Designed miniproteins, single chains, continued (5). Designs and how they scored, part 28

Each design is a single chain, and the fold is of that chain. pLDDT is the mean over its residues in the fold that is shown.

## One batch from the design tools (miniprotein)

Design m17012
Fold by ESMFold2-Fast:
Structure m17012 (fold): chain A 75 residues (1-75)
Amino acid sequence: MPVTRLFKVTAESPEAARQVKELIEKEIPKIPGVLEVKTDVDGNTVYVAIRAENEEALEKAIEKIKSLPGVTSVE
C-alpha cells in the first residue's frame, strides 16, 4: 500500500541544509519503491515529504537520508 511520510531533517548549518536538500532530491528518487519526493528548506531544517510504494521502501529512504553528509537528526 502506498504510504506518505512527512518529516524534518536537521542539518549542521544553513549551507549544509541546502546541500542536504540537493542530495535528497538527487539520490532518494533513485531508491526502488520511492514514488515522489518533495523538499523545502528553512534555516538548518529540510522539510521532506516522501511517497513510497510500501513501508520497506520508505524506511530505506529514511535510512539513506540519515547517512547523508551534514545531517544531524531526522524526526
Scores: mean pLDDT 84

Design m17013
Fold by ESMFold2-Fast:
Structure m17013 (fold): chain A 61 residues (1-61)
Amino acid sequence: AEAEADRLLDQAHIALNQGNYEEAAKLFREALALHPSPTVRFALAEVLRQLGKEEEAERVR
C-alpha cells in the first residue's frame, strides 16, 4: 500500500518548510524505499544538494 509512503512524503515537505533539510532527506529516503518514484528521487537529490552532499545527490538520480 502507498499510504505509508504518502505519509512520509507529507512529513518530508513539513520538514522542508521548517528548513530541516537533514530530516527531509531522511524522510524522502524512507518514502523512496517503500515506493520508488522519479519525482521523489529528484526531490531527495535537491535536498542533498542543499546539504552540500553533491555525490550522494548524483547517486540518487
Scores: mean pLDDT 78

Design m17014
Fold by ESMFold2-Fast:
Structure m17014 (fold): chain A 60 residues (1-60)
Amino acid sequence: MEELKEELLKFIDEAVKEGLISPETAERYKKLVEENKDNEKFLKRIKSQLEYEVALRKRS
């Protein structure tokens, strides 16, 4: 759980730094991660959704 949360937060920060998501979107994702820290299935779903969004942006 802690490792997945940390990985997710780093991924979000990298996506913002790369300009792939807005700071507002990143803030919403970080809030969802913190609010669902004990829900591994939900965190994995967030990760998949975020990876999909980032991949779509890179396919510009």
Scores: mean pLDDT 77

Design m17015
Fold by ESMFold2-Fast:
Structure m17015 (fold): chain A 87 residues (1-87)
Amino acid sequence: SELKKEGFTKLIDSLRELAKELEAPEEVFELLDKAEEYLEKEKYEEAAKLILEALELIASVSKKLSKEEWEQIRKIVEGHIEKLLSI
């Protein structure tokens, strides 16, 4: 589905902007680039795993957000992925 691919692309773009804002390490951007490669191949579950791995890496290295703020972001990202995978 084009809608599914577009949804994942927007999610990856949002996480790239978050990573830039939080000055995340280059490894985060490498994970997001790999997620986009899997999206091009329509491997959505593999893309989703890399997106979640990137999010956890940002959360593990950034001290700019609280534990509660990270939990909110995690719930939003996981919920969005679940909706996209159901399409």
Scores: mean pLDDT 86

Design m17016
Fold by ESMFold2-Fast:
Structure m17016 (fold): chain A 74 residues (1-74)
Amino acid sequence: MSPEELAEAFRGRAEAAAEAARELGLEEEAERIRELGEKGAEALRRGDFATAEELAAELEPVVRAVGDRVAAAL
């Protein structure tokens, strides 16, 4: 997978997570996920895998919190 392909995949996953957060009314979490997804995609596109990994680590707890809210609603 090229850096560009990896960047697009990362952005796509973040956009999907942000949409799920918006459906739950979690506007601030949705904005944070989108922001981190965009920054991570930019880092991957320029080959800065260390920064991308840090951004992914920051994104993980926000995505997990959204997932926990979905699970609690079921």
Scores: mean pLDDT 79

Design m17017
Fold by ESMFold2-Fast:
Structure m17017 (fold): chain A 80 residues (1-80)
Amino acid sequence: DKKEEELKKKIEELRKKALELMAETARLLLTAIKLRIEAKELLKESPEGEKLLEEAERKLEEANRAAREMEELIKEVKEL
């Protein structure tokens, strides 16, 4: 019984973490899209747009890491 409860708790924690990573990945992607659009517009008048492109690339890298962690968690949950 106690082992069964511990397993259920672990499954719930993993599912919650996967959902949180999905939400975070979406948020990072939306931020990166916005920064890229702003950067493209700014680059017409100022090289400062390049700094926004670099920030967008960092957000995309963070989103890629979160997406990979999400995929691994989903696999772990399915294997339980």
Scores: mean pLDDT 82

Design m17018
Fold by ESMFold2-Fast:
Structure m17018 (fold): chain A 62 residues (1-62)
Amino acid sequence: MNAITDDEIDEAFANMIAGLILSATPDKEKAAEELLRWGDSVKNPKVAEALKRIAEELRKEA
C-alpha cells in the first residue's frame, strides 16, 4: 500500500465525477459531452486532463 499522493487524489476526483455523470447519464456520448464540459471548467489541469481522457475513451465505446 502506498500513501495517497496529490496526483492520485486528482485522478480519483476525476473518476468520481465521471462515475456520477455515468450514473445520471447512461448514454455514453452524452456522458462524454458532459465530461468535456467539466474538463473545460475545472481549474486544476490534471483533473481537466483526466476528465478529457475519460471522455475520449467513452466516445470510443459509443
Scores: mean pLDDT 76

Design m17019
Fold by ESMFold2-Fast:
Structure m17019 (fold): chain A 78 residues (1-78)
Amino acid sequence: SEMEKERKKVHEELAKLWQEMLNTKDEEKRNKLQEEMLYLFYSKMVKMSEEKAKEYAEAVLNGDGERLKELNKEWEEG
């Protein structure tokens, strides 16, 4: 099915980003790759909107527990 093809593609993209992150010694590049992986996970695996996926990725990367709590509440109410 088309959904299975998309899921496989997303898994392959996540695996590639994970390997790139493990192999990088540059902190800025590592942070960028972590952001991209989190965004891809939330948008493509969890099926959040692009806006929500970006907000979640940013909150996780910043360790912002209060923002994550707000986002979880909005997600549960929407």
Scores: mean pLDDT 79

Design m17020
Fold by ESMFold2-Fast:
Structure m17020 (fold): chain A 77 residues (1-77)
Amino acid sequence: MEERRRRIREVGDRFSEEAAKLGPGLATAVRGMAEAALRDPQRFRELSKGALEAARETGPEAYEVMKKAADELESVL
């Protein structure tokens, strides 16, 4: 249980740093997904859909970062 929470935080922190280089809103979206992944898988899925849509509008690089973040967070649920 502790290890999963640590992994979720590490994934959230890592991808939040990468997303921040592309836009502060994307970094906030990654942090929100990580928080939801710790507490509510359904909320996480809702937030990840919105985050991917926002990242797609920003550009291909943002979409790739956000997609990897969402996939890694879901893998540790």
Scores: mean pLDDT 80

Design m17021
Fold by ESMFold2-Fast:
Structure m17021 (fold): chain A 105 residues (1-105)
Amino acid sequence: GVTITQSPTSVEAEVGEKVTFTLTASEDVGTDVSWFKQKPGQPPQLLIVGGSRRVPGVDERISASGSGTTYTLTIENLKEEDFATYYVQNHATSPPTWGNGTTLT
């Protein structure tokens, strides 16, 4: 199976700052990657599909890009609601593979 590594595993930031999270895959995953946000006590929220497309209703401060083995998620002008753990799911292979997560504090 494909191994998905999210980096950094944790990042500290303040409201109003910009953060970028990186995904590295052990093999080419095309654009078959989705980004999720999970706050403690809440279900995971889908943010991005197809490597770069925002799900309707997701704030435009959140953007994603990448192809092949390297993908990024960027959040600009951080708000309180953004402090969460972010997960990637790869759909290029079966079964789907989850990343290790990046926690924003």
Scores: mean pLDDT 81

Design m17022
Fold by ESMFold2-Fast:
Structure m17022 (fold): chain A 67 residues (1-67)
Amino acid sequence: SMAAKLAEARKIAEEAEREATRLVIEGRYDEAAQVLEEAAKKIEPLDPELAKRLRRGAEHLRELSKQ
């Protein structure tokens, strides 16, 4: 069902966001971006809008690593 797909995507995204937050606290911005990029690839067929948001977050983190 659509609801089950969205719930699975949400769970994957939340786990990735927790790991990315941990990496950000450690100053590991490129690794945090990679975690979000991989999660976005996994959830793209389940929730494309959420995947797009994770990808945008990863781009932001990549920019922070350059500063």
Scores: mean pLDDT 89

Design m17023
Fold by ESMFold2-Fast:
Order: sequence, then structure tokens, then C-alpha cells
Structure m17023 (fold): chain A 80 residues (1-80)
Amino acid sequence: SEEEERRRRIEEARRRREELLPAFLQQLQASLAEVEKTRSLSPEELAQIQEVVQQYENLTPLTPLEVRIEILSKLQDLLS
């Protein structure tokens, strides 16, 4: 049925996002280590990065996965 196919697509999309999230976190941690190793950050830049990291760490279990990914994307942009 179309309902079952839609539910399956939603479940697959959710599974892909859940699967990608740990890899994305791993990549961002590696990028942070490289930034610390290869260049100096201003106090303002460091404060912004720490604020975004703290926002992610302090998210509740009720926060949608999409919001978590958005916050991590902000962190990636700050590190690029």
C-alpha cells in the first residue's frame, strides 16, 4: 500500500540520518583537532565554537535529529 511505502521511506530516511550522525561527529572532531594543530583561533572564534559545542551537548532527548544535524552543520561551517 502507499501508506506502507511512505512509512518505509520515512523509516529509511531516519535510519540514514542516524547512521550519518556518528560519522559526521567523527569528521567534525577530526576537523577541530586539525584546526587546533594547523592554525590559531581568535578568542571570539573559540568562544563561538565552544558555544555551538555546548548547545549540542546540552540538547534534550526530545530535540529532533534534524535540529542536531543543523547545529553540527553550524560547527562545520565555523571550522571551514
Scores: mean pLDDT 71

Design m17024
Fold by ESMFold2-Fast:
Structure m17024 (fold): chain A 56 residues (1-56)
Amino acid sequence: GMAELQKQLEELEKGLEKAKEAAKKYSDNPSTKATAEGEIKKIEEQLKEVKKKLGL
């Protein structure tokens, strides 16, 4: 329902913030930077889908 979608949105936004912080901390290491950037992109795609379902 809508409540579950809102909870998913909140959790994904928190995950995105953590992934962006990880990318910032590990920007000096190409391997960890690439992993963090991949996670950011993945979470952003999931956020887009959840927002679409919410009519945003």
Scores: mean pLDDT 79

Design m17025
Fold by ESMFold2-Fast:
Structure m17025 (fold): chain A 70 residues (1-70)
Amino acid sequence: MKDVARAVGAAIRGIGDAYEAVLNGDPEKGVEALREGAREAEELGFPELAKLLLKRAEELEKTGKMPKFP
């Protein structure tokens, strides 16, 4: 399950970068981090994970607040 580990790693990195960006007062950078993680997850064949990250990116873009992850 090498691709799962890579996809999960990309998601964790994107989420972490998004939290850091929001804490620094830059939610737009956080949105970019989540979208980058989603793109890599989709490229690795995990479209459901990519959709989750994109949904959270959209929520962050609209609210400026870090969304609750499941």
Scores: mean pLDDT 77

Design m17026
Fold by ESMFold2-Fast:
Structure m17026 (fold): chain A 71 residues (1-71)
Amino acid sequence: SAVEEVKKLLEEAVRAAEAGDAEKAGEYIQRALDIVENEIKDEETKKEMLEEIKKAEREALRAYLQVQRAA
């Protein structure tokens, strides 16, 4: 399902950020946004997925900054 694909992309985004790859993390986040905008028609589900994307963006940013500060 579109929801399952979004969740998988968000997991991959956080993992990419944990590896220090901000570009790859951003690509996964953008793909998740595209699915939410184009494939999810229910407004409630769309809002829930946008909140999950926002959470993943915060997690990815924290992970990436931690990697950068350790260098």
Scores: mean pLDDT 83

Design m17027
Fold by ESMFold2-Fast:
Structure m17027 (fold): chain A 92 residues (1-92)
Amino acid sequence: GIIKSEEVKKNEEVKKNLEEAAEAVEKGDLEKAAENIRLAWLEVKESKDRKLAKGFVEDLENMGKYAEKLGHKKIAEVFRKVAETLRKIFNL
């Protein structure tokens, strides 16, 4: 699966939203993918868990690579920019 982070796998809400984002990526649905990423991020933010935040960013980067492989370049760019922004926020 696309979700590789053990910390993400332990958080049912983050995992569910990232799995739904991955399905949206496969369909080329940028709006739905972005919505599910925002929902997962809200849960990560509320958790105050730095390990969960790191795992979330790593899974976002993997999803961006997957989108690029599928030819969804705009989705890949959005996911890359979000991951870069979050790395700065968390000093990852």
Scores: mean pLDDT 85

Design m17028
Fold by ESMFold2-Fast:
Structure m17028 (fold): chain A 89 residues (1-89)
Amino acid sequence: ARAEAERLREEGMRALEAGDYEEAAELFRRALELDPESARAWLGLAGALYALGRYEEAREYGRKAAEILDKEAGTTEFSEKFEEMWAEL
């Protein structure tokens, strides 16, 4: 499960780099079905959705990534910086 989630996330990143934003979003969603605590997959999904102009969904999923990163690091810094960035957007 973890190895498959990682593979799907890597494929999603390659699709994102190639400009295949819809394929990237689908691959990241599938990675998250296997590993819903992957901050990297949430960030990838948010990036793909932002590129597709789906800003509200991108913000929601980016916030989830920040929450996971804060939990892992024992901080609130990622969530605070995320809200600051979106307020300036």
Scores: mean pLDDT 80

Design m17029
Fold by ESMFold2-Fast:
Structure m17029 (fold): chain A 71 residues (1-71)
Amino acid sequence: KEEKHKKLLKLIGEILRIIGEILDLELEIEKLKKLPETEEVKEKIKKLEEEIKRLEKKREELMKELKELEV
């Protein structure tokens, strides 16, 4: 019973950490969008968007794992 609770809290913690990372990356993209549109800026935005997609996929997988543990 206690072990299941600890696993749930750990998963919730990882999900929240990933959400925080996504928000930080979104804020960085917003800052870059305020700069002149150079090829370098566009490349940086693209890389950040790709990183967000990776984190979103990982978050989705962890959320599925969390749902399975709740049952």
Scores: mean pLDDT 81

Design m17030
Fold by ESMFold2-Fast:
Structure m17030 (fold): chain A 65 residues (1-65)
Amino acid sequence: GEELAREAIEAVEKGDLGEALKLIDEAMKKLGISSEEISDYLRSKKISDPEEALREAARYIIEKA
């Protein structure tokens, strides 16, 4: 789970947001993190940029793993 979240950050840095989203979704499923939990976290951080949202979601997953 954690390794997938780290790979998602690398995908964002390469500009591959589609790959990053897939890796985040897979990491969430493996760690039992709900989309609602991630959505609430991103809302609390007031993030509107998709690239930054993907980075912060991946960091949240790493922190919880």
Scores: mean pLDDT 79

Design m17031
Fold by ESMFold2-Fast:
Structure m17031 (fold): chain A 60 residues (1-60)
Amino acid sequence: MTAIELINRGIALLLRAIGLEFDLETDESLSEEEREELRKEIEKLKKEAEELFKKADELL
């Protein structure tokens, strides 16, 4: 897998996390359980993106 592919995947995950964070901030109809689940997903996506960027740096 190329460094560029890893970077693109990382960016896609960050964009997804931003979208979920926007939903969390703006959607007042979400339950407390749904909010906790979204927060966990946002954290996971950001962590996975960071790992992909680190891996890309090692390939360059």
Scores: mean pLDDT 83

Design m17032
Fold by ESMFold2-Fast:
Structure m17032 (fold): chain A 92 residues (1-92)
Amino acid sequence: SIERLIGAVLQLIGASLDGEEIRVEVKGDEATIEVRNASRTGIAALEQLKEEAEAGGGEARLEVRGDTAVLRIRNASRDLLSMLKTLQKTFG
């Protein structure tokens, strides 16, 4: 839902305010969201974005390596892409 998507985005912004480094890249219908120095908040935000991407008919893969978490999304919905493009202006 759009409300769950907004919730995930707000958690991601919260993680950034707590000192986590966030990078967002959108290419066509694909997106990559990377969180460095990831805490529970950053990882939880990426898990929620993964669920929303999958609920929208997309494919999503979350990889956690040490303190770095990377979410890769393919075939993202228009609503998700619009939100991620907005985040890319701040975190890209």
Scores: mean pLDDT 84

Design m17033
Fold by ESMFold2-Fast:
Structure m17033 (fold): chain A 68 residues (1-68)
Amino acid sequence: SSEAVRYAVEAIKAINKGDYEKAIEYLEKAMSVANPEAKEYLEKAKEAVKKGDKDKGIEYLLKALEAL
Protein backbone atom coordinates (compact mmCIF):
# COMPACT_ATOMS: atom_id res chain seq x y z
CA SER A 1 0.00 0.00 0.00
CA SER A 2 1.21 3.53 -0.83
CA GLU A 3 -0.07 4.61 2.61
CA ALA A 4 2.10 2.03 4.40
CA VAL A 5 5.13 3.08 2.28
CA ARG A 6 4.52 6.77 3.16
CA TYR A 7 4.35 6.02 6.91
CA ALA A 8 7.45 3.76 6.77
CA VAL A 9 9.44 6.52 4.98
CA GLU A 10 8.31 9.07 7.61
CA ALA A 11 9.45 6.64 10.35
CA ILE A 12 12.93 6.46 8.71
CA LYS A 13 13.09 10.30 8.61
CA ALA A 14 12.08 10.49 12.29
CA ILE A 15 14.76 7.92 13.29
CA ASN A 16 17.40 9.92 11.36
CA LYS A 17 16.36 13.07 13.28
CA GLY A 18 16.56 11.18 16.61
CA ASP A 19 12.81 11.66 17.14
CA TYR A 20 12.05 8.14 18.38
CA GLU A 21 8.59 9.08 19.72
CA LYS A 22 7.57 10.28 16.22
CA ALA A 23 9.22 7.18 14.66
CA ILE A 24 7.10 4.88 16.90
CA GLU A 25 3.95 6.85 15.92
CA TYR A 26 4.64 6.38 12.19
CA LEU A 27 5.61 2.71 12.67
CA GLU A 28 2.26 2.05 14.41
CA LYS A 29 0.41 3.85 11.56
CA ALA A 30 2.32 1.77 8.97
CA MET A 31 1.50 -1.46 10.87
CA SER A 32 -2.23 -0.60 10.85
CA VAL A 33 -2.31 -0.60 6.99
CA ALA A 34 0.50 -3.08 6.15
CA ASN A 35 0.24 -6.67 4.93
CA PRO A 36 1.26 -9.40 7.48
CA GLU A 37 4.82 -9.88 6.12
CA ALA A 38 5.63 -6.15 6.18
CA LYS A 39 3.92 -5.81 9.60
CA GLU A 40 6.31 -8.40 11.11
CA TYR A 41 9.31 -6.32 9.97
CA LEU A 42 7.66 -3.09 11.19
CA GLU A 43 7.12 -4.68 14.64
CA LYS A 44 10.84 -5.63 14.74
CA ALA A 45 11.76 -2.07 13.69
CA LYS A 46 9.58 -0.69 16.52
CA GLU A 47 11.32 -2.99 19.05
CA ALA A 48 14.75 -1.82 17.79
CA VAL A 49 13.73 1.88 17.99
CA LYS A 50 12.42 1.38 21.57
CA LYS A 51 15.88 -0.02 22.48
CA GLY A 52 17.60 2.97 20.80
CA ASP A 53 19.07 0.71 18.08
CA LYS A 54 18.92 3.12 15.13
CA ASP A 55 20.80 0.83 12.70
CA LYS A 56 18.54 -2.19 13.35
CA GLY A 57 15.46 0.07 13.19
CA ILE A 58 16.44 1.27 9.70
CA GLU A 59 17.41 -2.28 8.61
CA TYR A 60 13.97 -3.71 9.51
CA LEU A 61 12.17 -0.70 7.96
CA LEU A 62 14.00 -1.33 4.66
CA LYS A 63 12.95 -5.02 4.82
CA ALA A 64 9.35 -3.92 5.48
CA LEU A 65 9.48 -1.59 2.42
CA GLU A 66 10.59 -4.55 0.24
CA ALA A 67 7.55 -6.54 1.51
CA LEU A 68 5.09 -3.62 0.92
Scores: mean pLDDT 85

Design m17034
Fold by ESMFold2-Fast:
Structure m17034 (fold): chain A 55 residues (1-55)
Amino acid sequence: MSVEEAEAKLEELAAKYGRDADGLDKAAVRLVIEEGVPAEVVNEAGRRLAERLGL
C-alpha cells in the first residue's frame, strides 16, 4: 500500500473514530494489525493527515 493510499484509508477511518489524535491512533492501529500495512507507511500517512487536519 502506498503512503497516499494509506492516507486516504486513515482519513476514512478517522471519520468513524474521530478526526483527532485519538481517532487517528485507532485508525493507524487498525491498518497495521488488520490490513498488514507496514508501520513506516502508516506513520508517514498519519503525519500527512495530521498536518492537513491541523493536529
Scores: mean pLDDT 80

Design m17035
Fold by ESMFold2-Fast:
Structure m17035 (fold): chain A 55 residues (1-55)
Amino acid sequence: SHMSAEALRLISQAAETRDIEMARRALELGEEASKTDPDARSMVMLAQMVIRDLS
């Protein structure tokens, strides 16, 4: 879905730039997308891992 694609883009950029706020926005998008798109749960996991790494 478009939301899942946006979450993945934000996760990738957050990891590249080490931007924890961007990773948190990706988590929010991933959580919302996961309500209708099972693939979005992977985006949630990735965003949580990036947030943990940057914390």
Scores: mean pLDDT 81

Design m17036
Fold by ESMFold2-Fast:
Structure m17036 (fold): chain A 90 residues (1-90)
Amino acid sequence: MERSAEMKKLEEEAEKLLKELEETSDEKKREELEKKLKEIALEILELEYERLEKTPEKEFVYKLMKEVLEGKISEEEAEEKAREEYEKRL
């Protein structure tokens, strides 16, 4: 498992900004740091999504998590459906 140079750079920048955010009491500086952190978090998420293979399993798990969050199914029902899908692939 190797992180791209771009991913490593974004993670290092995020760590620096998080440290500055914890140490600063200036409201204007806090807002600027939070904005930069959000931009970096979005870039990291996009890079992770691009690097991860889009598989039926990942899409299925994402859908189950969304249904649990919407209250359409319970966590137990989601686990059961995940097991059934896994068994079908065996």
Scores: mean pLDDT 70

Design m17037
Fold by ESMFold2-Fast:
Structure m17037 (fold): chain A 53 residues (1-53)
Amino acid sequence: MSKREEWRRRLVEEYGFDPETAERIVREADSGPPWEQEKRLEELVAREKAKRA
């Protein structure tokens, strides 16, 4: 699987996000510089989890 597809799947299965939410997070992470993709993705995940807590 591609790296983006793997992250999207992981967000749905591990964090319980909706597929639509996972796709949005991955897309936003990809919108920035490649060298910050994983950090941005982690920040987006943390923010989304905080909203649901």
Scores: mean pLDDT 74

Design m17038
Fold by ESMFold2-Fast:
Structure m17038 (fold): chain A 92 residues (1-92)
Amino acid sequence: GIEQFLKKLLERAKKLKEELKKLLEEAKKKGDKEKEEQYEKLLKEVEELIEELEELLKNLETMPEREVILRGIGLALRLIGIEFDLELLKSK
């Protein structure tokens, strides 16, 4: 159901946050200021996404199902975009 979808999406977002934190620390140690700024931007985006997912899960029972589904899809697309941006950044 939608709750399991959102919980898996939240787990995936939290895993991405941990990866970004490690990459940011490595960029700082290497003095790569451009990658540091890019990883900080992606980290902020994933942290905002996590907050929105947690809020959606908290309000699941009080929100119309259609609105939950549409918001969930939007959050999934945002996560895919962040993951895509990270892969492009890793290839440079």
Scores: mean pLDDT 88

Design m17039
Fold by ESMFold2-Fast:
Structure m17039 (fold): chain A 74 residues (1-74)
Amino acid sequence: LSPETQAALEEARKHYQEALAALAAGDAEAALRHFEEAARAAGKAALLLGAAKEDVDANIAGTIELARRVVEAA
């Protein structure tokens, strides 16, 4: 992986872990915010790996929608 792609994936992992920690603590707003940041960082990595922007944008939107439903269910 390029250093830029690796940094984007590490950022996604960091935000994902922060989202899970916030969810465990009952902080739904912080959890959703970190899930959104994780989705955007993962999308950046996908673009760097050659994914089409329209596919990445759709995937980010879908991931954020799923995260919202997870937070609502918690």
Scores: mean pLDDT 82

Design m17041
Fold by ESMFold2-Fast:
Structure m17041 (fold): chain A 104 residues (1-104)
Amino acid sequence: MIEAIVETVKNNEELTIEELEFAAEALAAGVPSAEILERIRRRLEERGLSDEEIGQILLLVGLALSAAEGGSAATRAAFEELLAALEREGLHEVVEALRRVVAL
């Protein structure tokens, strides 16, 4: 799972950052996580991404939103593992965008 998310992000880095920034702004505005995920799904569909790419990016955003809301220990562990994998691949701007979502 994490490897597939990392590969999708590597191929869509700028787009992933834009969607994480959108998620952070929406969360700060009090939009529910389920609604944020649905809005991001529509945005990614409009950009012509495949169902597989959309699924991987929604898993990334969903993990960040769950961590921001004080999600389960398993969800937080998965999120930390994902951050470490992204940092190893040099995706530092994506990691910073993810940290901004969780800080809200």
Scores: mean pLDDT 85

Design m17042
Fold by ESMFold2-Fast:
Structure m17042 (fold): chain A 95 residues (1-95)
Amino acid sequence: SMEGAIRLIAATAYVTGFLVELDIAARKNPDKREKLEEYKEKIVKLFTEAVKALRAGDQETLDKYLEEMEKLGNEVEKEFGIDITPLREALELLR
């Protein structure tokens, strides 16, 4: 549906915004760069798999990947003090 397509575009924009914030944090704090890049890679992989599950109509698999992304986002917020509101908005749009 057109509404579903618009939600996916918006979710992608929010995830991209979150990944940009991780990149900025990595540039400003080089000693944390490796761990921030690892979180970026994990979020990109999980988001890609979530989109595949969404397109396949696999709600159970989608929910699992959304939960894993939320868990990683909470770890990023706790460890680096990065605002994960954009990530939370993306996850809500994919429900």
Scores: mean pLDDT 88

Design m17043
Fold by ESMFold2-Fast:
Structure m17043 (fold): chain A 87 residues (1-87)
Amino acid sequence: EQQKKLAEKYEKEADEAFARGDYHRAVTAYQKAGIAYLNLGDFEKAEKFIKKIEEVAERARADGDEQTYRLAQAAINALKKLLEIKK
């Protein structure tokens, strides 16, 4: 119960950050949500957040934010590795 609520909290935080153009916070929150859902065995949610981070990465790059783009790539790689291990 607690873990599911925490995952939902991070997902909401990430969606709100992305909507307002806070790409750095969106990447961090989607990564936290992805890890939480992976711990719950929800692999489809984790894959959804990998795609969301990819979307955030492209927008950050378009804005010239190379630091956030690199953070997003690191988050994508970390989630993909965790997904592989937990599958």
Scores: mean pLDDT 85

Design m17044
Fold by ESMFold2-Fast:
Structure m17044 (fold): chain A 97 residues (1-97)
Amino acid sequence: MGKEAAEKAKEALEKGDLEEAERYALAALLAGDYKAAAEIYEALLEKDPENARALYNLGVAYLELGDYEKAEEYARKALELGEPRAEPLLELVKAKK
């Protein structure tokens, strides 16, 4: 489970290394550890709230976790910030609700 990835991501965020934190979040997402990915992306977004890519990936993580309301919320925010991948994600999430 992504406990080590979440710990390393938090260390990166404390150092102001948002890129390194995002790499740990993406690695967790690609490994199917959606809970760890969501935790890391939420912490990243506290420091960088307009990161459209992080908002999109957080939406994907919540979709996979079955939290369709949060998935829709983050997909909408990503779309508003110009992430084009968020449009088909939002349609998929709405189909699940």
Scores: mean pLDDT 84

Design m17045
Fold by ESMFold2-Fast:
Structure m17045 (fold): chain A 64 residues (1-64)
Amino acid sequence: SKEEVKKLLRELGKKYGVPEEVVEKAFELALEGKTTEAGTLLILRGGVPNEEAQKFAKLAEEVL
């Protein structure tokens, strides 16, 4: 669900210190089916490890 994806993004943001604006943008991209772009944004602007960003992108594709 959208709520689950949002919750995971917020938890990931807290874990890696991702700015809230980046979290919101990644969520919007995921809702649009742009999961690869969302993952890339988390890596480049959020400092999220590649493995974690890829796991998020895959989950968003499966749930949304």
Scores: mean pLDDT 82

Design m17046
Fold by ESMFold2-Fast:
Structure m17046 (fold): chain A 59 residues (1-59)
Amino acid sequence: AMAAALAALTPEQRERLRDREFNKKIEELSDVNPDEAAKLASEYYTERLRERRRRGAAA
């Protein structure tokens, strides 16, 4: 159901929504395990950098 709703968004809007949802999860996790939250945030931003490189290569 949620996947079908997200399919109506543009790719840029979906990325923005994904980033917001991820940040909310990290904020919640930081209340119980800040070390794990920092690790997940680092991994997420590393993947975002890789995605940027892949998009450039796909031109």
Scores: mean pLDDT 71

Design m17047
Fold by ESMFold2-Fast:
Structure m17047 (fold): chain A 92 residues (1-92)
Amino acid sequence: GEHSREGARYAVERAEESGVKAEGRADGNRVTITVTGGSPSQLMGALAGAVAAEFEGAKAETKASGTTVTVTITGPSPETAGRGARAVGEGL
């Protein structure tokens, strides 16, 4: 819904402010954030954000390949998924 899209947009904007390229996708109670070209510090920030998303009641899965990190956040609701995506954005 709207809340998961807002969370995805927030995470993308925060990544771009940090000088990296990001893509966000929202589908109901699932948000996927892909960050490309990040520094090791930014990649660790994304991982910390994924952990923070779990404190919001969401499940977070992180995949890293070179300088690309993909975080998939699944919540019991679009609102929870959106909050999880914001947590990832705050880590970047």
Scores: mean pLDDT 76

